# Designed miniproteins, single chains, continued (5), part 73

Each design is a single chain, and the fold is of that chain. pLDDT is the mean over its residues in the fold that is shown.

## One batch from the design tools (miniprotein)

Design m18509
Fold by ESMFold2-Fast:
Structure m18509 (fold): chain A 92 residues (1-92)
Amino acid sequence: MTLEEIAREARKIFEEILKNRIDDPKVSELVEKLRQLAEKARELGHDEFAEAIDRFVEVLEKLRKNPAPSPELLLEFTDAMRELREAIEKAL
């Protein structure tokens, strides 16, 4: 798998997560797929891309566990989304 192929798959999964409610059970499966792509990116030496995915997943999981997220957590999520989107665009 090339970085470009990983980035295309990550983009598809990212868009699917954004189409669903954060608390949707389908999001758990999508998160697991993102974790697998982060591992593949790391195996290929693309640590920055893997870190962008890991950060997005970490903040998303915090949101999923918090029914009343703070404005600070929502800003962290917005930043993590932007960082992952930028990493995907840079890899494509």
Scores: mean pLDDT 84

Design m18510
Fold by ESMFold2-Fast:
Structure m18510 (fold): chain A 72 residues (1-72)
Amino acid sequence: MPLSPEERRVIGAELRRGRDAAGLSQREVAEAAGVSVGTLSRLERGDPDLQPSAETLARIVAVIRAHAPAEA
């Protein structure tokens, strides 16, 4: 299911913020979530040509959540 441009920007910003708060590199999150570093970088940047699956997003969020403070 494709994300709207607004959802993509919000999700990208939240993933980047959560990763920074957890002190994790893009490599570490990508490896733990089972995605490429390139895919994670594009997601964090809100790349309009990238159509991530809900499953992919859920795995990335789960990795960040395990290490980040419980923020919105």
Scores: mean pLDDT 73

Design m18511
Fold by ESMFold2-Fast:
Structure m18511 (fold): chain A 83 residues (1-83)
Amino acid sequence: SPVEEAVQALQALGENLVEVFKLFDKDNDGYVSVTDLLFGVQKFSAQQLSKSSLAALTEIAKNYANDQGQVNYLQFSKDILAL
């Protein structure tokens, strides 16, 4: 499924997932935008992400986003890698 493909792409980054997000966390507040999260995963993933997997990833990221579209990437990465 697109959700499984999105999760597999995130899990394939493993310990590097947090390091990818840190590159976009310019103010060191522990948050990245949904847009920066998607860009980072696309840029650093070795796996081909389909448009349906990108849509699924967007919805997963939105579930973690606050009202300003900011994702706590430490919690996000911890939860995703524990699946």
Scores: mean pLDDT 81

Design m18512
Fold by ESMFold2-Fast:
Structure m18512 (fold): chain A 117 residues (1-117)
Amino acid sequence: MEAAERAEEGGREGGEYARRAGTGEAAAVAGGGAGRSGEEAAKEAGSVEGGMAGGSAAVAGASGGAAGTPEAAELGAEMAGRAAANGALAGGTEGSAKGGEGAGEGLRRGGREGAAR
């Protein structure tokens, strides 16, 4: 996860430009572009796909970083870290059963689902 910290530095500047571009967050999560590869995509993917989950949801964050631009890679790694931390906090103590529920539920504004719009 230390690699995510190095990548984050570049992603922050890319994030500001991504907001200005006004592209969809889905493109950043999928690793498609810099439209929302910045902070917004990281927050969104982390809360929707990895809010309280400890497994499948983290894949969405990692995928965005691995498949896109270097900026998206920074976000994907960071989102995966956030999602894992959230899921581990909730599911780790109670067991594996919780790890899958958080991602599937995502209904109660666990971390502001979707684009919050």
Scores: mean pLDDT 41

Design m18513
Fold by ESMFold2-Fast:
Order: sequence, then C-alpha cells, then structure tokens
Structure m18513 (fold): chain A 83 residues (1-83)
Amino acid sequence: AEEELREFVEELAEKYNLSEEEKKEILDEALREFERAREELRRTAPHLTEAAIERLALEKAKGVAKEKALEIAGVEPDPQPPV
C-alpha cells in the first residue's frame, strides 16, 4: 500500500514537473491522509476487513495526493462558479 502510494506520487511529480521539495510535501501529505483514513475507517466501518480498509485508505490518500499536486502545479479543472 505505502509503496503503491510512493509510486503514485512519483508519477504525479513527473507528470506535473514538480520539484523534489514539492514531491516530498505531496508524499508527506498523502501518507498522513492514508494513516488518518485507516483510523477513521476502522472506527466508522468496523465491518470491513483490514485489507479493505487499507485499499479504501489508499484510494483516499491517492485522491489527496492528486489534489495537492494539481494545486501546486496551478492546474485545476474549470470549477463551476457558485451563483
């Protein structure tokens, strides 16, 4: 799980031409979210297996990493403006 997350962040850094410092920031943020999500899922969805919890937490962490990478790169999908 952690290795997959590291590889995902490496791909994001290459895709968006991020610096080593930015890459480290994204990885740190993603790892924190992974651990937080695991703890949250264990509390809110105790019926899930540890494997399922890790998979869901990994997906949440990947989402956070992608959002952070886009934010740092200044790339965002056109947000629909709230009226």
Scores: mean pLDDT 76

Design m18514
Fold by ESMFold2-Fast:
Structure m18514 (fold): chain A 83 residues (1-83)
Amino acid sequence: SRGVVKPENVREIARVAADYIIGKARDELVKLGKPEEAERFEKEMRQRADELIAQVTSQEEADAFVDELRKEAEKRIEQLKKE
């Protein structure tokens, strides 16, 4: 049933959210004139997200994962804005 949240469904939702966050951060890095760093960032963050998502078993864990991923992406962008 579509109304029942299972671990597999929670992981799928987390993956979609991760793709959105990583894509947004990648686009921001491209705007900063760092397309090579954006490409490396996307690859590294997707690999890390896949590893972490495999451990997600609840909605609360998925929400925490998404929040951490967003903070890490923002931190990397901020670091790259600093010379």
Scores: mean pLDDT 78

Design m18515
Fold by ESMFold2-Fast:
Structure m18515 (fold): chain A 86 residues (1-86)
Amino acid sequence: SSELERKYVSLETAYNINLVGEETSRFLAERVKERGKKLAEENPEKREEILEKAEELVKRFEEDAELSRKAAEENKKKAEELRKKI
């Protein structure tokens, strides 16, 4: 049915958006690590403060990536179950 096909497309779209969200958050975490390291090297007197703030931001992006991963997995499972009915 067209309704089941529409629901399938919606779940597949959500899966792909969440997968992009995961990759983006992981990319940002790596960029923060790189920038934090460079800033700490350029500012030795503030090294510990810079690295601590960078680590906190990295953790936040890694947590966002994990949430996006879980959402993607859930949407993929729902799409696969729905595909069996089409």
Scores: mean pLDDT 89

Design m18516
Fold by ESMFold2-Fast:
Structure m18516 (fold): chain A 100 residues (1-100)
Amino acid sequence: SLLEELRRQLELQEQNRYNAKLQFYKGSGETLAELYGQNLLDARLNGTWDKRDEALEGLELLIKEAEKENEEIGKEVRELVEQLLQQYTQQVNEILQQLE
């Protein structure tokens, strides 16, 4: 029926909107986490800790914005960011171990 089709289309639009927001915040978090990794390496080599701190501050602000949009999106973004920060910190440590 036309009404059942319209209901399905509305449900799909709501799901697509949620997914678009989730993908945006996750993608932004990934970009900022990569910047954190780059800035952490620079800080460890050259003492430029301010840029590393700015990247962490940017990530905290992003997570807070995601939480304001939707608590579930905020939680997923926080978990992703925490995992990525750990992974990038490990990668930086491995790079430094290979440098003479």
Scores: mean pLDDT 89

Design m18517
Fold by ESMFold2-Fast:
Structure m18517 (fold): chain A 65 residues (1-65)
Amino acid sequence: METVSLRVVVPTPAGETEVELEVPRSATGDVTFTVGDDAGHVSVVTIEVGPDGELTVRSVETRPP
């Protein structure tokens, strides 16, 4: 399956972490990813896929462990 790599900065109580997300090229609209860190924080990242494959980060919600 073909994917596009996107680097996202995720704010956590332990600090900012850069993660690489693989978005399917066939995706349209909103795609949601769940990212954990080494301290046990969980972040929910929502990415919007535009009509020409443009990736935009819509929201990042971080929860403590």
Scores: mean pLDDT 72

Design m18518
Fold by ESMFold2-Fast:
Structure m18518 (fold): chain A 64 residues (1-64)
Amino acid sequence: SEDEINQVMEAMVEELDLPLAVVNTYRKQIERYLLRTGYSAEKFINKLKKDPQRAMMELLTFGE
């Protein structure tokens, strides 16, 4: 959902210290990642907080 995508984007701004404009370039990857994994935004955000590098690798792998 758009709400879940927005939650992930906001968390990426905070946890990765990236500008929103940069995070917005990942919008389609976030959408595909959530759809393909079946994960909630909360589950991915928890992964991002625990291991940002690994979470981003998963996002790019499944989100393309």
Scores: mean pLDDT 85

Design m18519
Fold by ESMFold2-Fast:
Formats: structure tokens, sequence, C-alpha cells
Structure m18519 (fold): chain A 67 residues (1-67)
């Protein structure tokens, strides 16, 4: 959701394009389904984990492949 994207941008100190936001949103939703994430707290932890990589380009390439 938009809250997931805002948290990700804040944690990395970046501003995503609309295309990158949609790609990341789809990726987060895909991972949430795969890991059985059902709570807001678990979803926030997933977003924090993804942001911890600090490699936005690599993350977006993975998102594109999995999507």
Amino acid sequence: SDEDIELFEKLLGVKLTDEEKELLRHYINTLAKEYGITTEEQRKALVEKLASTKDLDKLLEFAKVIS
C-alpha cells in the first residue's frame, strides 16, 4: 500500500518514480502472500527488511523478475 512505499522511501532516504512505486508495491504484496504475512506489524517488518539491503537497483530487478 502507499504506507509501505512511504516507509521504504523514508528508510532509504529516496524518492521513487510512479513506475518504481508500482513495481515495489507488487513485489511487497507477492512476498506477503508467499510468507503468509497477514498483520500490519509483519508487513512493516517485511518493508524494513527489504530497505535494509540498501541496494535499490538490485531490489527492483528482483521485483521485476518475480512479478
Scores: mean pLDDT 78

Design m18520
Fold by ESMFold2-Fast:
Structure m18520 (fold): chain A 67 residues (1-67)
Amino acid sequence: MTLIVGTVDGDVYRIDNAEVGETKEAVNLETGEKATAKIIEKNGRMGAVITKPDGTVLEGSNSEVIE
């Protein structure tokens, strides 16, 4: 499944083959920059914690799973 994650900064990331508990590459859909995503579950929904190349850690505030 593909996970789309919006962060509080307005960035949107795509994560392919997302599974809870895994660490995957995330791609910023606007800039194409690569980040690291830890896939998590929040309140029964799949989400992610995004770590940017500069070391900034952001929790995904909005997420959508695309099959």
Scores: mean pLDDT 77

Design m18521
Fold by ESMFold2-Fast:
Structure m18521 (fold): chain A 105 residues (1-105)
Amino acid sequence: MKVEELIKKAKELEKNATPEGKALLDRIRAQMEGIAESEGAKLLAVGAKTTTTLDEQGRPVTLTEIAFVMEKNGTLIGTKITLDSAGNALKMETYIDDAKVLKPK
């Protein structure tokens, strides 16, 4: 996935968030903005969505999908994480785009 596509995905997740997902998103956004500022980076987009599905045993499983994109010194860093209900990372994808969308300088 391109970082530009991840920005669109993050915004889509934000728009479709449940009330619980909005609370989680606000917390994640505040943390990511703090980290970005301390590292000299800018938070460009963040989205989070919580969904409930059923496992193979018919047990409800809650999954949280988080997507965020930061910019630092002309480098775009996009991350998409899928978490279980306990906060364990089930999947993590990281995308870096330095010279492609924003070009280096």
Scores: mean pLDDT 72

Design m18522
Fold by ESMFold2-Fast:
Structure m18522 (fold): chain A 105 residues (1-105)
Amino acid sequence: SAAEAEANALKLGEDAKADGEAAKKLGEEALELAKKEPGSKKALSLAVAAILTGIGAIFSAEQALRLLKESGVVSEEAEKNAEEGKKLGEEGIKLGLEALRILDE
């Protein structure tokens, strides 16, 4: 149903935003620690977590946006949360990759 599609898109958008925010935070922490502590295994772990969490955010966001498009349901909240989650997830991946680059010298 349209109501079910809307509810599912809202949940996927919220999940994307939450995972995106988490990915960015993990990436920022990884990058700070990589710069401060050469060879940090903790920074490596945080960087990998940022990348994987960011990929999850992008996946949830793309699923939300696809569901809205295929169902014809209009939800500004779901679309906005999905787009924000995707952007934050991409930022988290970028920060995690930069932390890995510093750790690899």
Scores: mean pLDDT 92

Design m18523
Fold by ESMFold2-Fast:
Structure m18523 (fold): chain A 116 residues (1-116)
Amino acid sequence: MEEAQAALERGDYEKAIKLFEEEVKKNKSPEAYLLLGRAYLEMGDYEKAIEAFKKAVELGDSPEAYDLLGDAYEKMGKYEQAAEWYRKSAEVARKQGNEKLAEIYRDRAEEFEKKA
C-alpha cells in the first residue's frame, strides 16, 4: 500500500496499478479499488477504471465512487451515463447528511445532462 501510494503520487501509474492489483487480491477494500480505478483513469484506461470503481461500490456505498464513475464516463464522451452517476453521487451524499457535496454533484449532473 505505501509503495503503491508513493508510485501514484509520483505519477508512475503503471507501477501503482500493479501494486494496487496485488493489494485488492490480498485485501478487498473499497479504498484499494478506488485508488486502483484512479490510477487507471489517469492512464486513460477508462473501462478498467469503471470496473474498479464498480467493485468499490459493491463493497461500500460512497459518493466518491459514484463521482469517479461519472468522471470516467465523461472522459469517454458518454455524457448521459456521466450525468446518471453524478446524480447517484449526489443522492448518496445527501443521505449521508452532506448537503454541500450533494449540491456539487447535482450541479455537475445538470451540466452533463445539457451536453447529452
Scores: mean pLDDT 81

Design m18524
Fold by ESMFold2-Fast:
Structure m18524 (fold): chain A 69 residues (1-69)
Amino acid sequence: LSEGQKEFLKIAIENSDADEEKLLEFLKIYEEMKKNNIPIEELKKILDEKEYGELENIVVLLEEYNPDD
């Protein structure tokens, strides 16, 4: 994991009820979408389909903690 990914996970775990495993899957989905230029709106749909609704609030943290840095 990059330093940005580690910091993001630390903050996300502290501010959500999601476990680290779900947050790691979330980051993988986000990275794949970013790599393929898929809009952020699709990320929210994927989270809803996986029943990771608790992670929708975490999407706002991606703007603050840019996990690719």
Scores: mean pLDDT 69

Design m18525
Fold by ESMFold2-Fast:
Structure m18525 (fold): chain A 100 residues (1-100)
Amino acid sequence: MLSPAQKELLKLVEETTKKLIEAIDQKKVEKAKELLKEFEEKVQEILEGDPSTPVELRKEIAELVVEFSVKVSEALDQKKYEEAKKLIEEFKEKLEKLLE
């Protein structure tokens, strides 16, 4: 069973990925980068507020989020919008597997 914080994290991922895909479809690169930064900050707040999630799992989630943000930002800088969308879907799958 997922903790309340893990459920909040999954909801945040769903909401953020939808907004990111919409921004990328509209070629709003700066908006997409702002959404990535806001996402990283919100993930950190959720994880810091949850002592029930194991420390090692929190570390893995934090590392995955940072790697995701860097890779998507780099793809957007190169105008590889389809690659950026693929990275978003891969991130979602990896995070869902970590929370299984």
Scores: mean pLDDT 83

Design m18526
Fold by ESMFold2-Fast:
Structure m18526 (fold): chain A 76 residues (1-76)
Amino acid sequence: SEVMEELERLEKEFLEKYEPKAKEAYETGDEKLKKEVLEALAEQIERVGDLLVEHDPSLAAQYEARRAAIAELRAK
C-alpha cells in the first residue's frame, strides 16, 4: 500500500528528528523542549491522521483520542 509506505517514511523521519529531543527533554526536565516535542508530535499525528482517515474513515476516532491526550499533556 502506497499509503502505508508513506506513513512509515513520515514516522521514520519524525523519530530521527524528535526522538533525541524527547529523550533529552525527559532526562533534563526542560519544559520548553518538552513543549516543542509535544507540539511537533501533535502536528505529526494530525498529518498522519488526515492521511489515514482519508483512506479509512473508521480510524478517525483513534486519532482524535491521540490528539486529546496530547492536548492534556500540553496543558500541564
Scores: mean pLDDT 75

Design m18527
Fold by ESMFold2-Fast:
Structure m18527 (fold): chain A 73 residues (1-73)
Amino acid sequence: MPERKEAIVKEGETAEDLLRKAIEESPYPEVAVAIFNEDGTLVGAALNGEILYAKPLKPGEKVTIVVTPLRPP
Protein backbone atom coordinates (compact mmCIF):
# COMPACT_ATOMS: atom_id res chain seq x y z
CA MET A 1 0.00 0.00 0.00
CA PRO A 2 1.28 3.52 -0.75
CA GLU A 3 2.56 5.56 2.21
CA ARG A 4 1.97 9.33 2.39
CA LYS A 5 4.07 11.75 4.45
CA GLU A 6 4.01 15.55 4.64
CA ALA A 7 7.31 17.41 4.94
CA ILE A 8 8.44 21.03 5.14
CA VAL A 9 11.43 21.75 2.88
CA LYS A 10 14.48 22.86 4.90
CA GLU A 11 17.05 25.44 3.80
CA GLY A 12 19.51 23.77 1.38
CA GLU A 13 17.28 20.67 1.03
CA THR A 14 16.60 19.48 -2.54
CA ALA A 15 13.97 17.20 -4.07
CA GLU A 16 16.78 14.66 -4.63
CA ASP A 17 17.57 14.76 -0.88
CA LEU A 18 13.91 14.09 -0.04
CA LEU A 19 13.67 11.28 -2.61
CA ARG A 20 16.84 9.56 -1.33
CA LYS A 21 15.73 9.89 2.31
CA ALA A 22 12.33 8.34 1.48
CA ILE A 23 14.06 5.41 -0.29
CA GLU A 24 16.46 4.86 2.66
CA GLU A 25 13.68 5.02 5.29
CA SER A 26 11.39 2.66 3.32
CA PRO A 27 11.02 -0.91 4.70
CA TYR A 28 10.30 -2.18 1.15
CA PRO A 29 12.97 -3.70 -1.14
CA GLU A 30 11.64 -1.96 -4.30
CA VAL A 31 9.79 1.36 -4.29
CA ALA A 32 8.49 4.19 -6.44
CA VAL A 33 8.64 7.65 -4.80
CA ALA A 34 6.69 10.72 -5.91
CA ILE A 35 6.80 14.19 -4.34
CA PHE A 36 3.99 16.72 -4.86
CA ASN A 37 3.79 20.37 -3.84
CA GLU A 38 0.75 21.99 -2.14
CA ASP A 39 -0.89 22.53 -5.56
CA GLY A 40 -0.62 18.82 -6.38
CA THR A 41 2.13 19.38 -8.96
CA LEU A 42 4.78 16.66 -9.29
CA VAL A 43 8.17 18.03 -8.13
CA GLY A 44 10.14 14.79 -7.68
CA ALA A 45 10.07 11.18 -8.85
CA ALA A 46 12.27 8.11 -8.34
CA LEU A 47 11.95 4.45 -9.34
CA ASN A 48 14.08 1.63 -7.85
CA GLY A 49 16.69 4.08 -6.55
CA GLU A 50 16.94 6.01 -9.84
CA ILE A 51 16.05 9.73 -9.69
CA LEU A 52 13.82 10.42 -12.70
CA TYR A 53 12.73 13.98 -11.96
CA ALA A 54 13.65 16.67 -9.44
CA LYS A 55 12.49 20.30 -9.44
CA PRO A 56 14.11 23.07 -7.38
CA LEU A 57 12.29 23.50 -4.04
CA LYS A 58 11.92 26.59 -1.84
CA PRO A 59 12.67 26.48 1.93
CA GLY A 60 9.45 26.40 3.95
CA GLU A 61 7.47 24.82 1.10
CA LYS A 62 5.10 21.99 2.13
CA VAL A 63 5.38 18.81 0.08
CA THR A 64 3.67 15.41 0.11
CA ILE A 65 5.92 12.37 -0.30
CA VAL A 66 4.22 9.20 -1.63
CA VAL A 67 6.10 5.89 -1.37
CA THR A 68 4.62 2.98 -3.36
CA PRO A 69 5.93 -0.59 -2.83
CA LEU A 70 6.59 -2.36 -6.14
CA ARG A 71 7.05 -5.82 -4.62
CA PRO A 72 5.07 -7.31 -1.68
CA PRO A 73 7.03 -8.19 1.50
Scores: mean pLDDT 78

Design m18528
Fold by ESMFold2-Fast:
Structure m18528 (fold): chain A 57 residues (1-57)
Amino acid sequence: MTTVEVVSYFPADTPDEEAKERAIALAQQLYPDGTVARVTVEREGDRKRVTVTVEVP
């Protein structure tokens, strides 16, 4: 299996739940046959970096 990471950036005031939902939706659009293995949210100053780790067959 191949692991890929989809990174999305959101304003720091975006709720974590909303940021995760949007990031997961994007990852699923890019890799519809993929399985989401991990979602991480990191604050980078005035923005949030959301990394969705997807396992692709």
Scores: mean pLDDT 83

Design m18529
Fold by ESMFold2-Fast:
Structure m18529 (fold): chain A 90 residues (1-90)
Amino acid sequence: DVAERLRRAAEILREYAEKAEQLGLPDTANVLRRAAKEFERAAEEGDLIGAESVILYLAVQLVADRVQGNEKAAEILSEALKAATDALEA
């Protein structure tokens, strides 16, 4: 069930957004919350291309944070991206 996996991925991203807020990373938290909202929309609309675009967006943000030396943000994004992708493939 793709919709259920997308909703689970959204929930995981919201959990990582809360962790990012706790670490004082509000921009990273906002990125993760926006991604979670798009996964929820993709689940409701059956939009797999939209879901793939969210994964790509998170990967680009991760690379940007690594290039900028934002190590804590990159760590949270890396963990969130892995957990969300694992949930989508379960």
Scores: mean pLDDT 86

Design m18530
Fold by ESMFold2-Fast:
Structure m18530 (fold): chain A 71 residues (1-71)
Amino acid sequence: MEELLKEAEEAVRKGDIDKAGLYIGKVLEELGYSPTQVTAEVLRAIGYLIEGNMEEVYEMIERLREEVERL
């Protein structure tokens, strides 16, 4: 889980949209989100990355980190 979060952060930092979506999706799946919820959140993250809104994506990753810590 922690490794997936680090990979997501690194992908965002490098502007690797496909990898960022992949790793965010993997974290959501591990947290038990439904396929529809995973798809919706990944598309939201990709949309922010395409727009250049990195702060929103880092905020999404931080919220996922908080959920992982509650497991």
Scores: mean pLDDT 84

Design m18531
Fold by ESMFold2-Fast:
Structure m18531 (fold): chain A 90 residues (1-90)
Amino acid sequence: MDARLAALLAQLEAALRAGDSKEAARLATQIASLGDPAGGKRLAELAGRYYKEKPESSMAVVKSLGLIKDPEVAVHTTGELLRAIGEEIE
């Protein structure tokens, strides 16, 4: 994970907390397009964490996960999202 990815992730968290779905979508898309597995895993984690409070911006993050083509990251992100949803819904 490079310094740029860390900065984008911090900005994404701020956008999610603000409920800014447009900014969250832009930042999540940028992170996903970097192709960094660490970025993909963090996107799934943030989507799971914020989907209860900020469903629209969380959906923007989930949509950006479709840009990640790494099979290992895809499996991890799917499992993390299912777990987060299961924990919130039961």
Scores: mean pLDDT 69

Design m18532
Fold by ESMFold2-Fast:
Structure m18532 (fold): chain A 75 residues (1-75)
Amino acid sequence: YAEKAKEYGKKGDGKKAGQYARRAGEQGNYDEAIEGGLYAVKGASKEEIGAAVGGALTAIGLKLDAGLAAGRLAK
């Protein structure tokens, strides 16, 4: 998923890149999903940026939720 997100981002297909970045995050590959999302944003037109950003933000949110949960349990 993350590898495909980077591929589509490099091709300028921000919508597909965003979708694959989101799915990579769902699989727990957060760092790779974030990288894929950044490639999607850089390659996307203004209209496609929304979909690409959505995918990247979902991946970041999942990583942050995991970190915050671990922090709360450590109290």
Scores: mean pLDDT 60

Design m18533
Fold by ESMFold2-Fast:
Structure m18533 (fold): chain A 82 residues (1-82)
Amino acid sequence: SSMKKKLEEEIKKLVKEAKELAERFAEGWVRGLERAIGEELSPEERERLLELYMPVGETVAEIDLASKLKIPLEEARELLKK
């Protein structure tokens, strides 16, 4: 069925976009921190902070994906845990 395949492809696209959204939000938080402290972070410090802020980005992505697919937050979280 062409509709089922189209739905599966659309879900894959939205999941990819949500993962990219999570990364952008984490990076945004790290950049915000650099601006707040007035100093550039070392690459090692940036990597650690990206790891710490990734859960924030993931939460935003889960909410966005759940809203777009009109599914419960729990289901969106499962889709992103790949």
Scores: mean pLDDT 83

Design m18534
Fold by ESMFold2-Fast:
Structure m18534 (fold): chain A 59 residues (1-59)
Amino acid sequence: GPAAARRAGEGAGRAAAELGLASEEQAKDWMRAGSQGRDPAEAARLAAEKSPAAGQLAR
């Protein structure tokens, strides 16, 4: 549901920042995309385009 989509986007952004796969600002942008209620698959795809390692974990 929408809450799961938001959590997926926020989790992906934070995980990418902690793993050093994205800057802090880039991670915040990923969190914002998730919080806007986008489809979790679409959010994961956008995260993958910015960080290939994060994309593999999201599949």
Scores: mean pLDDT 58

Design m18535
Fold by ESMFold2-Fast:
Structure m18535 (fold): chain A 94 residues (1-94)
Amino acid sequence: MTLDELLEIARRDIEELAKLNPEIPEEEVKELLELLDRIGAARSREELEAVLDEFVAKLKELILSVFPDADPEALDRQLEALRRAILAAFEAEH
């Protein structure tokens, strides 16, 4: 899986979440998509890690606001897996 492929999957998932939950403020969705663009534009591993940590934190807050019954530990595991996959794809392309 390339970095571009992972980012495209994440973008589609965010857009689908927004489409299915119109109560989500458009500004929150825009902020997540802008963070995703910044991940794709990262020039170094350090820059990538910083933006990715911010992205994961904001995505977690949004998901828990929409799905308050969601298991936070299961969500943390899923988001950590995504974070690791993105970092691994970035390292493989260097």
Scores: mean pLDDT 82

Design m18536
Fold by ESMFold2-Fast:
Structure m18536 (fold): chain A 84 residues (1-84)
Amino acid sequence: SDDELLEAFRLLGKVLDETSKNLKNKELSSQLKQIADQIDQAAAARDVQGALQATQQGQQLVDKFSPEEQEIFRQAMQKVLAEQ
């Protein structure tokens, strides 16, 4: 359902936001935070297309992460999932 999909987008937004707080690269952190905010805004508006586009942009950034940045992302994911 759209509600389950929107909850998944909100969860992903939280992971990206948490990742951005722990990234050492200021420019990358800022870009990821902007994407997290876009996902949250789209999900709040029930804009599935907007949320999907923002998540695709986030995925493109994550795909370019260094091994150290990938580990920060993985730790952020574990933290957010544990808080559910």
Scores: mean pLDDT 87

Design m18537
Fold by ESMFold2-Fast:
Structure m18537 (fold): chain A 101 residues (1-101)
Amino acid sequence: SLITALKVGADIRRIGIELDAEIEGWPKEAVDLELKAVDYYRKSIDYKEKGDEKKAKEYEDKANDLIAKALSIRTGLPLEEAEKRVKELQKKREEGLKKIA
């Protein structure tokens, strides 16, 4: 199911964050934000499974906000530009998922 694939993807993302952070030497604040974003994204998936689209979107938006903050810290990008990049990547992810559903 799509929900099962999303849950597995979130677990893989957590592992990827911890490995990339170790390899690339990310600041602890950026690592903490990215891991918290995975937790919010998992909650978003749980709400999608329940059919609560409003809460699913609220948690997804919270996850994306934290990812943008982490990206800004890691790269020195202005927060507003990091937020724009995260929103565009999120749109590409949603479009990709629709093509395989």
Scores: mean pLDDT 85

Design m18538
Fold by ESMFold2-Fast:
Structure m18538 (fold): chain A 89 residues (1-89)
Amino acid sequence: MQVTVTVEGTVEVKGNKVVTRATAESTVPITGVELRVLGPAKVYSLRIEKQGTRATATLEADASAKEVAATAWVGGEIAAQATGKLTAP
């Protein structure tokens, strides 16, 4: 089973928000994706879109957020994990 997870992030000064996304791709159907902030940041919203072998999660957090972790699930098992740092473009 081949599963890949990537994490990307941007910083928006207006509204004091950091927006980040994780994309999981797999050779088998993905059953879930979790995206979470590491550290003391407050989360505003989480959105998850799944489409068979691909899933995307988008997270809005406080601009104090520095890192995020992503986990992809297949059949109730952890299939892949990634950690990304949040940086301004």
Scores: mean pLDDT 71

Design m18539
Fold by ESMFold2-Fast:
Formats: structure tokens, sequence, C-alpha cells
Structure m18539 (fold): chain A 78 residues (1-78)
């Protein structure tokens, strides 16, 4: 089930970060470059980066769909 980050224990957060690292390793070089460019452009912290990766995967790395949703996410958390 979905659990907000604020409700996760330190151990659960570490497990989530390990899962994120594994997912990053499954990305193509082009997809990884796109994520790194988005991370730099929007100055994403670890939590926002995790959400950005999920958004990117949900939209099959279609920047035209990722960018508006990511900008909304960043705006709400800035």
Amino acid sequence: GFVPDDLLSPEERLEKKKALSKEIQTLTPEQLKTLQELQKQYNLNDDLFDQALEIAKNHDFDLSKIIPELEQLVSEHS
C-alpha cells in the first residue's frame, strides 16, 4: 500500500533508497541522463527525486508529460 514518506521509519527510508538505486540501475543511459538533467534543473532533493523518477516512469520518459507534472510537484514543495 501507499505510505507517505513522513510515516516511514529510518529503516523503511533506507530500504526505499535501496529500491530507488536498483531502479536507477535498470534505466537506459538516455533515461538516466534525462533524470539527472531534471534533478539539476529543478534542484530536486532525495524525496522529490524519488517522486520525479516515478512520474518519469509513469509517462515512459515523455518530457512533454513529465515536465508539467514535475513543475507542479516542485512548486507545491518549494
Scores: mean pLDDT 73

Design m18540
Fold by ESMFold2-Fast:
Formats: sequence, C-alpha cells, structure tokens
Structure m18540 (fold): chain A 73 residues (1-73)
Amino acid sequence: MSDEKRLELAERLAEVAEELGLEEAKRVIQEMKGKSSVDELLEAAEKALRASGDARRAMEGLQRFGEIVEELS
C-alpha cells in the first residue's frame, strides 16, 4: 500500500472511532499513522476498539474498518 493510501486508511479509521465516541481508539490510530505499517496500524486500531469497554461500538467499528480496508486494497 502506498504512503497516501496508508494515511487515508488511518484518517478513515480515526473518523470511525470519533463517530462512535471512542476517543482513545482515535488517539491510538492518529499516533500510529506516521510510524507503522498497514498491518501494525490495523492491529493497534482493532486492539484499541476492543479495549474501549463497549462491545457494541467495538463490533460496529470493526465492521466499518473491514469495509475501509477492502476499499483501499
């Protein structure tokens, strides 16, 4: 994946976290967007969603993350 697509992925993942009210997940994603591979970014983003303590929002976020990844692949 190109650097531009990686940054777009990070931005879209962060927007999903923000829309779901998962501010800590958004923060983790934004911190990693300049320092990580796509796989590392996705792993951290998914882990942050699961750590949110809100299973319903985490599940919705994971589904939306999957859609974004498929669009950018």
Scores: mean pLDDT 77

Design m18541
Fold by ESMFold2-Fast:
Structure m18541 (fold): chain A 81 residues (1-81)
Amino acid sequence: KAEEEQKKLEEIRKAIIKGEESPLLSEEEKKALEELRKLQEEIKKEGKNVPEELRKKYEEAKEKVDKIMDEYYDKVEEAKK
């Protein structure tokens, strides 16, 4: 149902923000979120002067997570039928 897919999407967003593990995600998806979370913490720890290599890794991890989010969004649309 669309409600369940929407809930997964919200769980992913909350996991990114709070660093909590979601039971609704696959191993691969959990790894992508974990990497993004670690990079966000490293950026926060560096404060105002973030190394370029760290920014590049963050952008790559964010791209992977955005792709996962888009796939869940598509499933929400499908579940409406």
Scores: mean pLDDT 69

Design m18542
Fold by ESMFold2-Fast:
Structure m18542 (fold): chain A 84 residues (1-84)
Amino acid sequence: EEEIARLEAEAQKYRELGKTYGKLGNEHRKLSTEYRKKAVEDPENKEKYEALADKHDALSQKYGKLGNEYERKARELERRVREL
């Protein structure tokens, strides 16, 4: 009973982390898209905006992977709890 509660709490923590990093990934993807648009609209500052877009795209990919990994860990713990 206590062991199940502990595993459920850990699964919930990973679910929350998955949501947090997924949200961060989406926010950085949006920023990347906005900077790409600014690069087209302001050619004089194109290199600056493209560099910012690349940085946010890289962060979006990094946070997206973290979100997916935490969701996978939560799912695995939830499965283990169900099988106990």
Scores: mean pLDDT 87

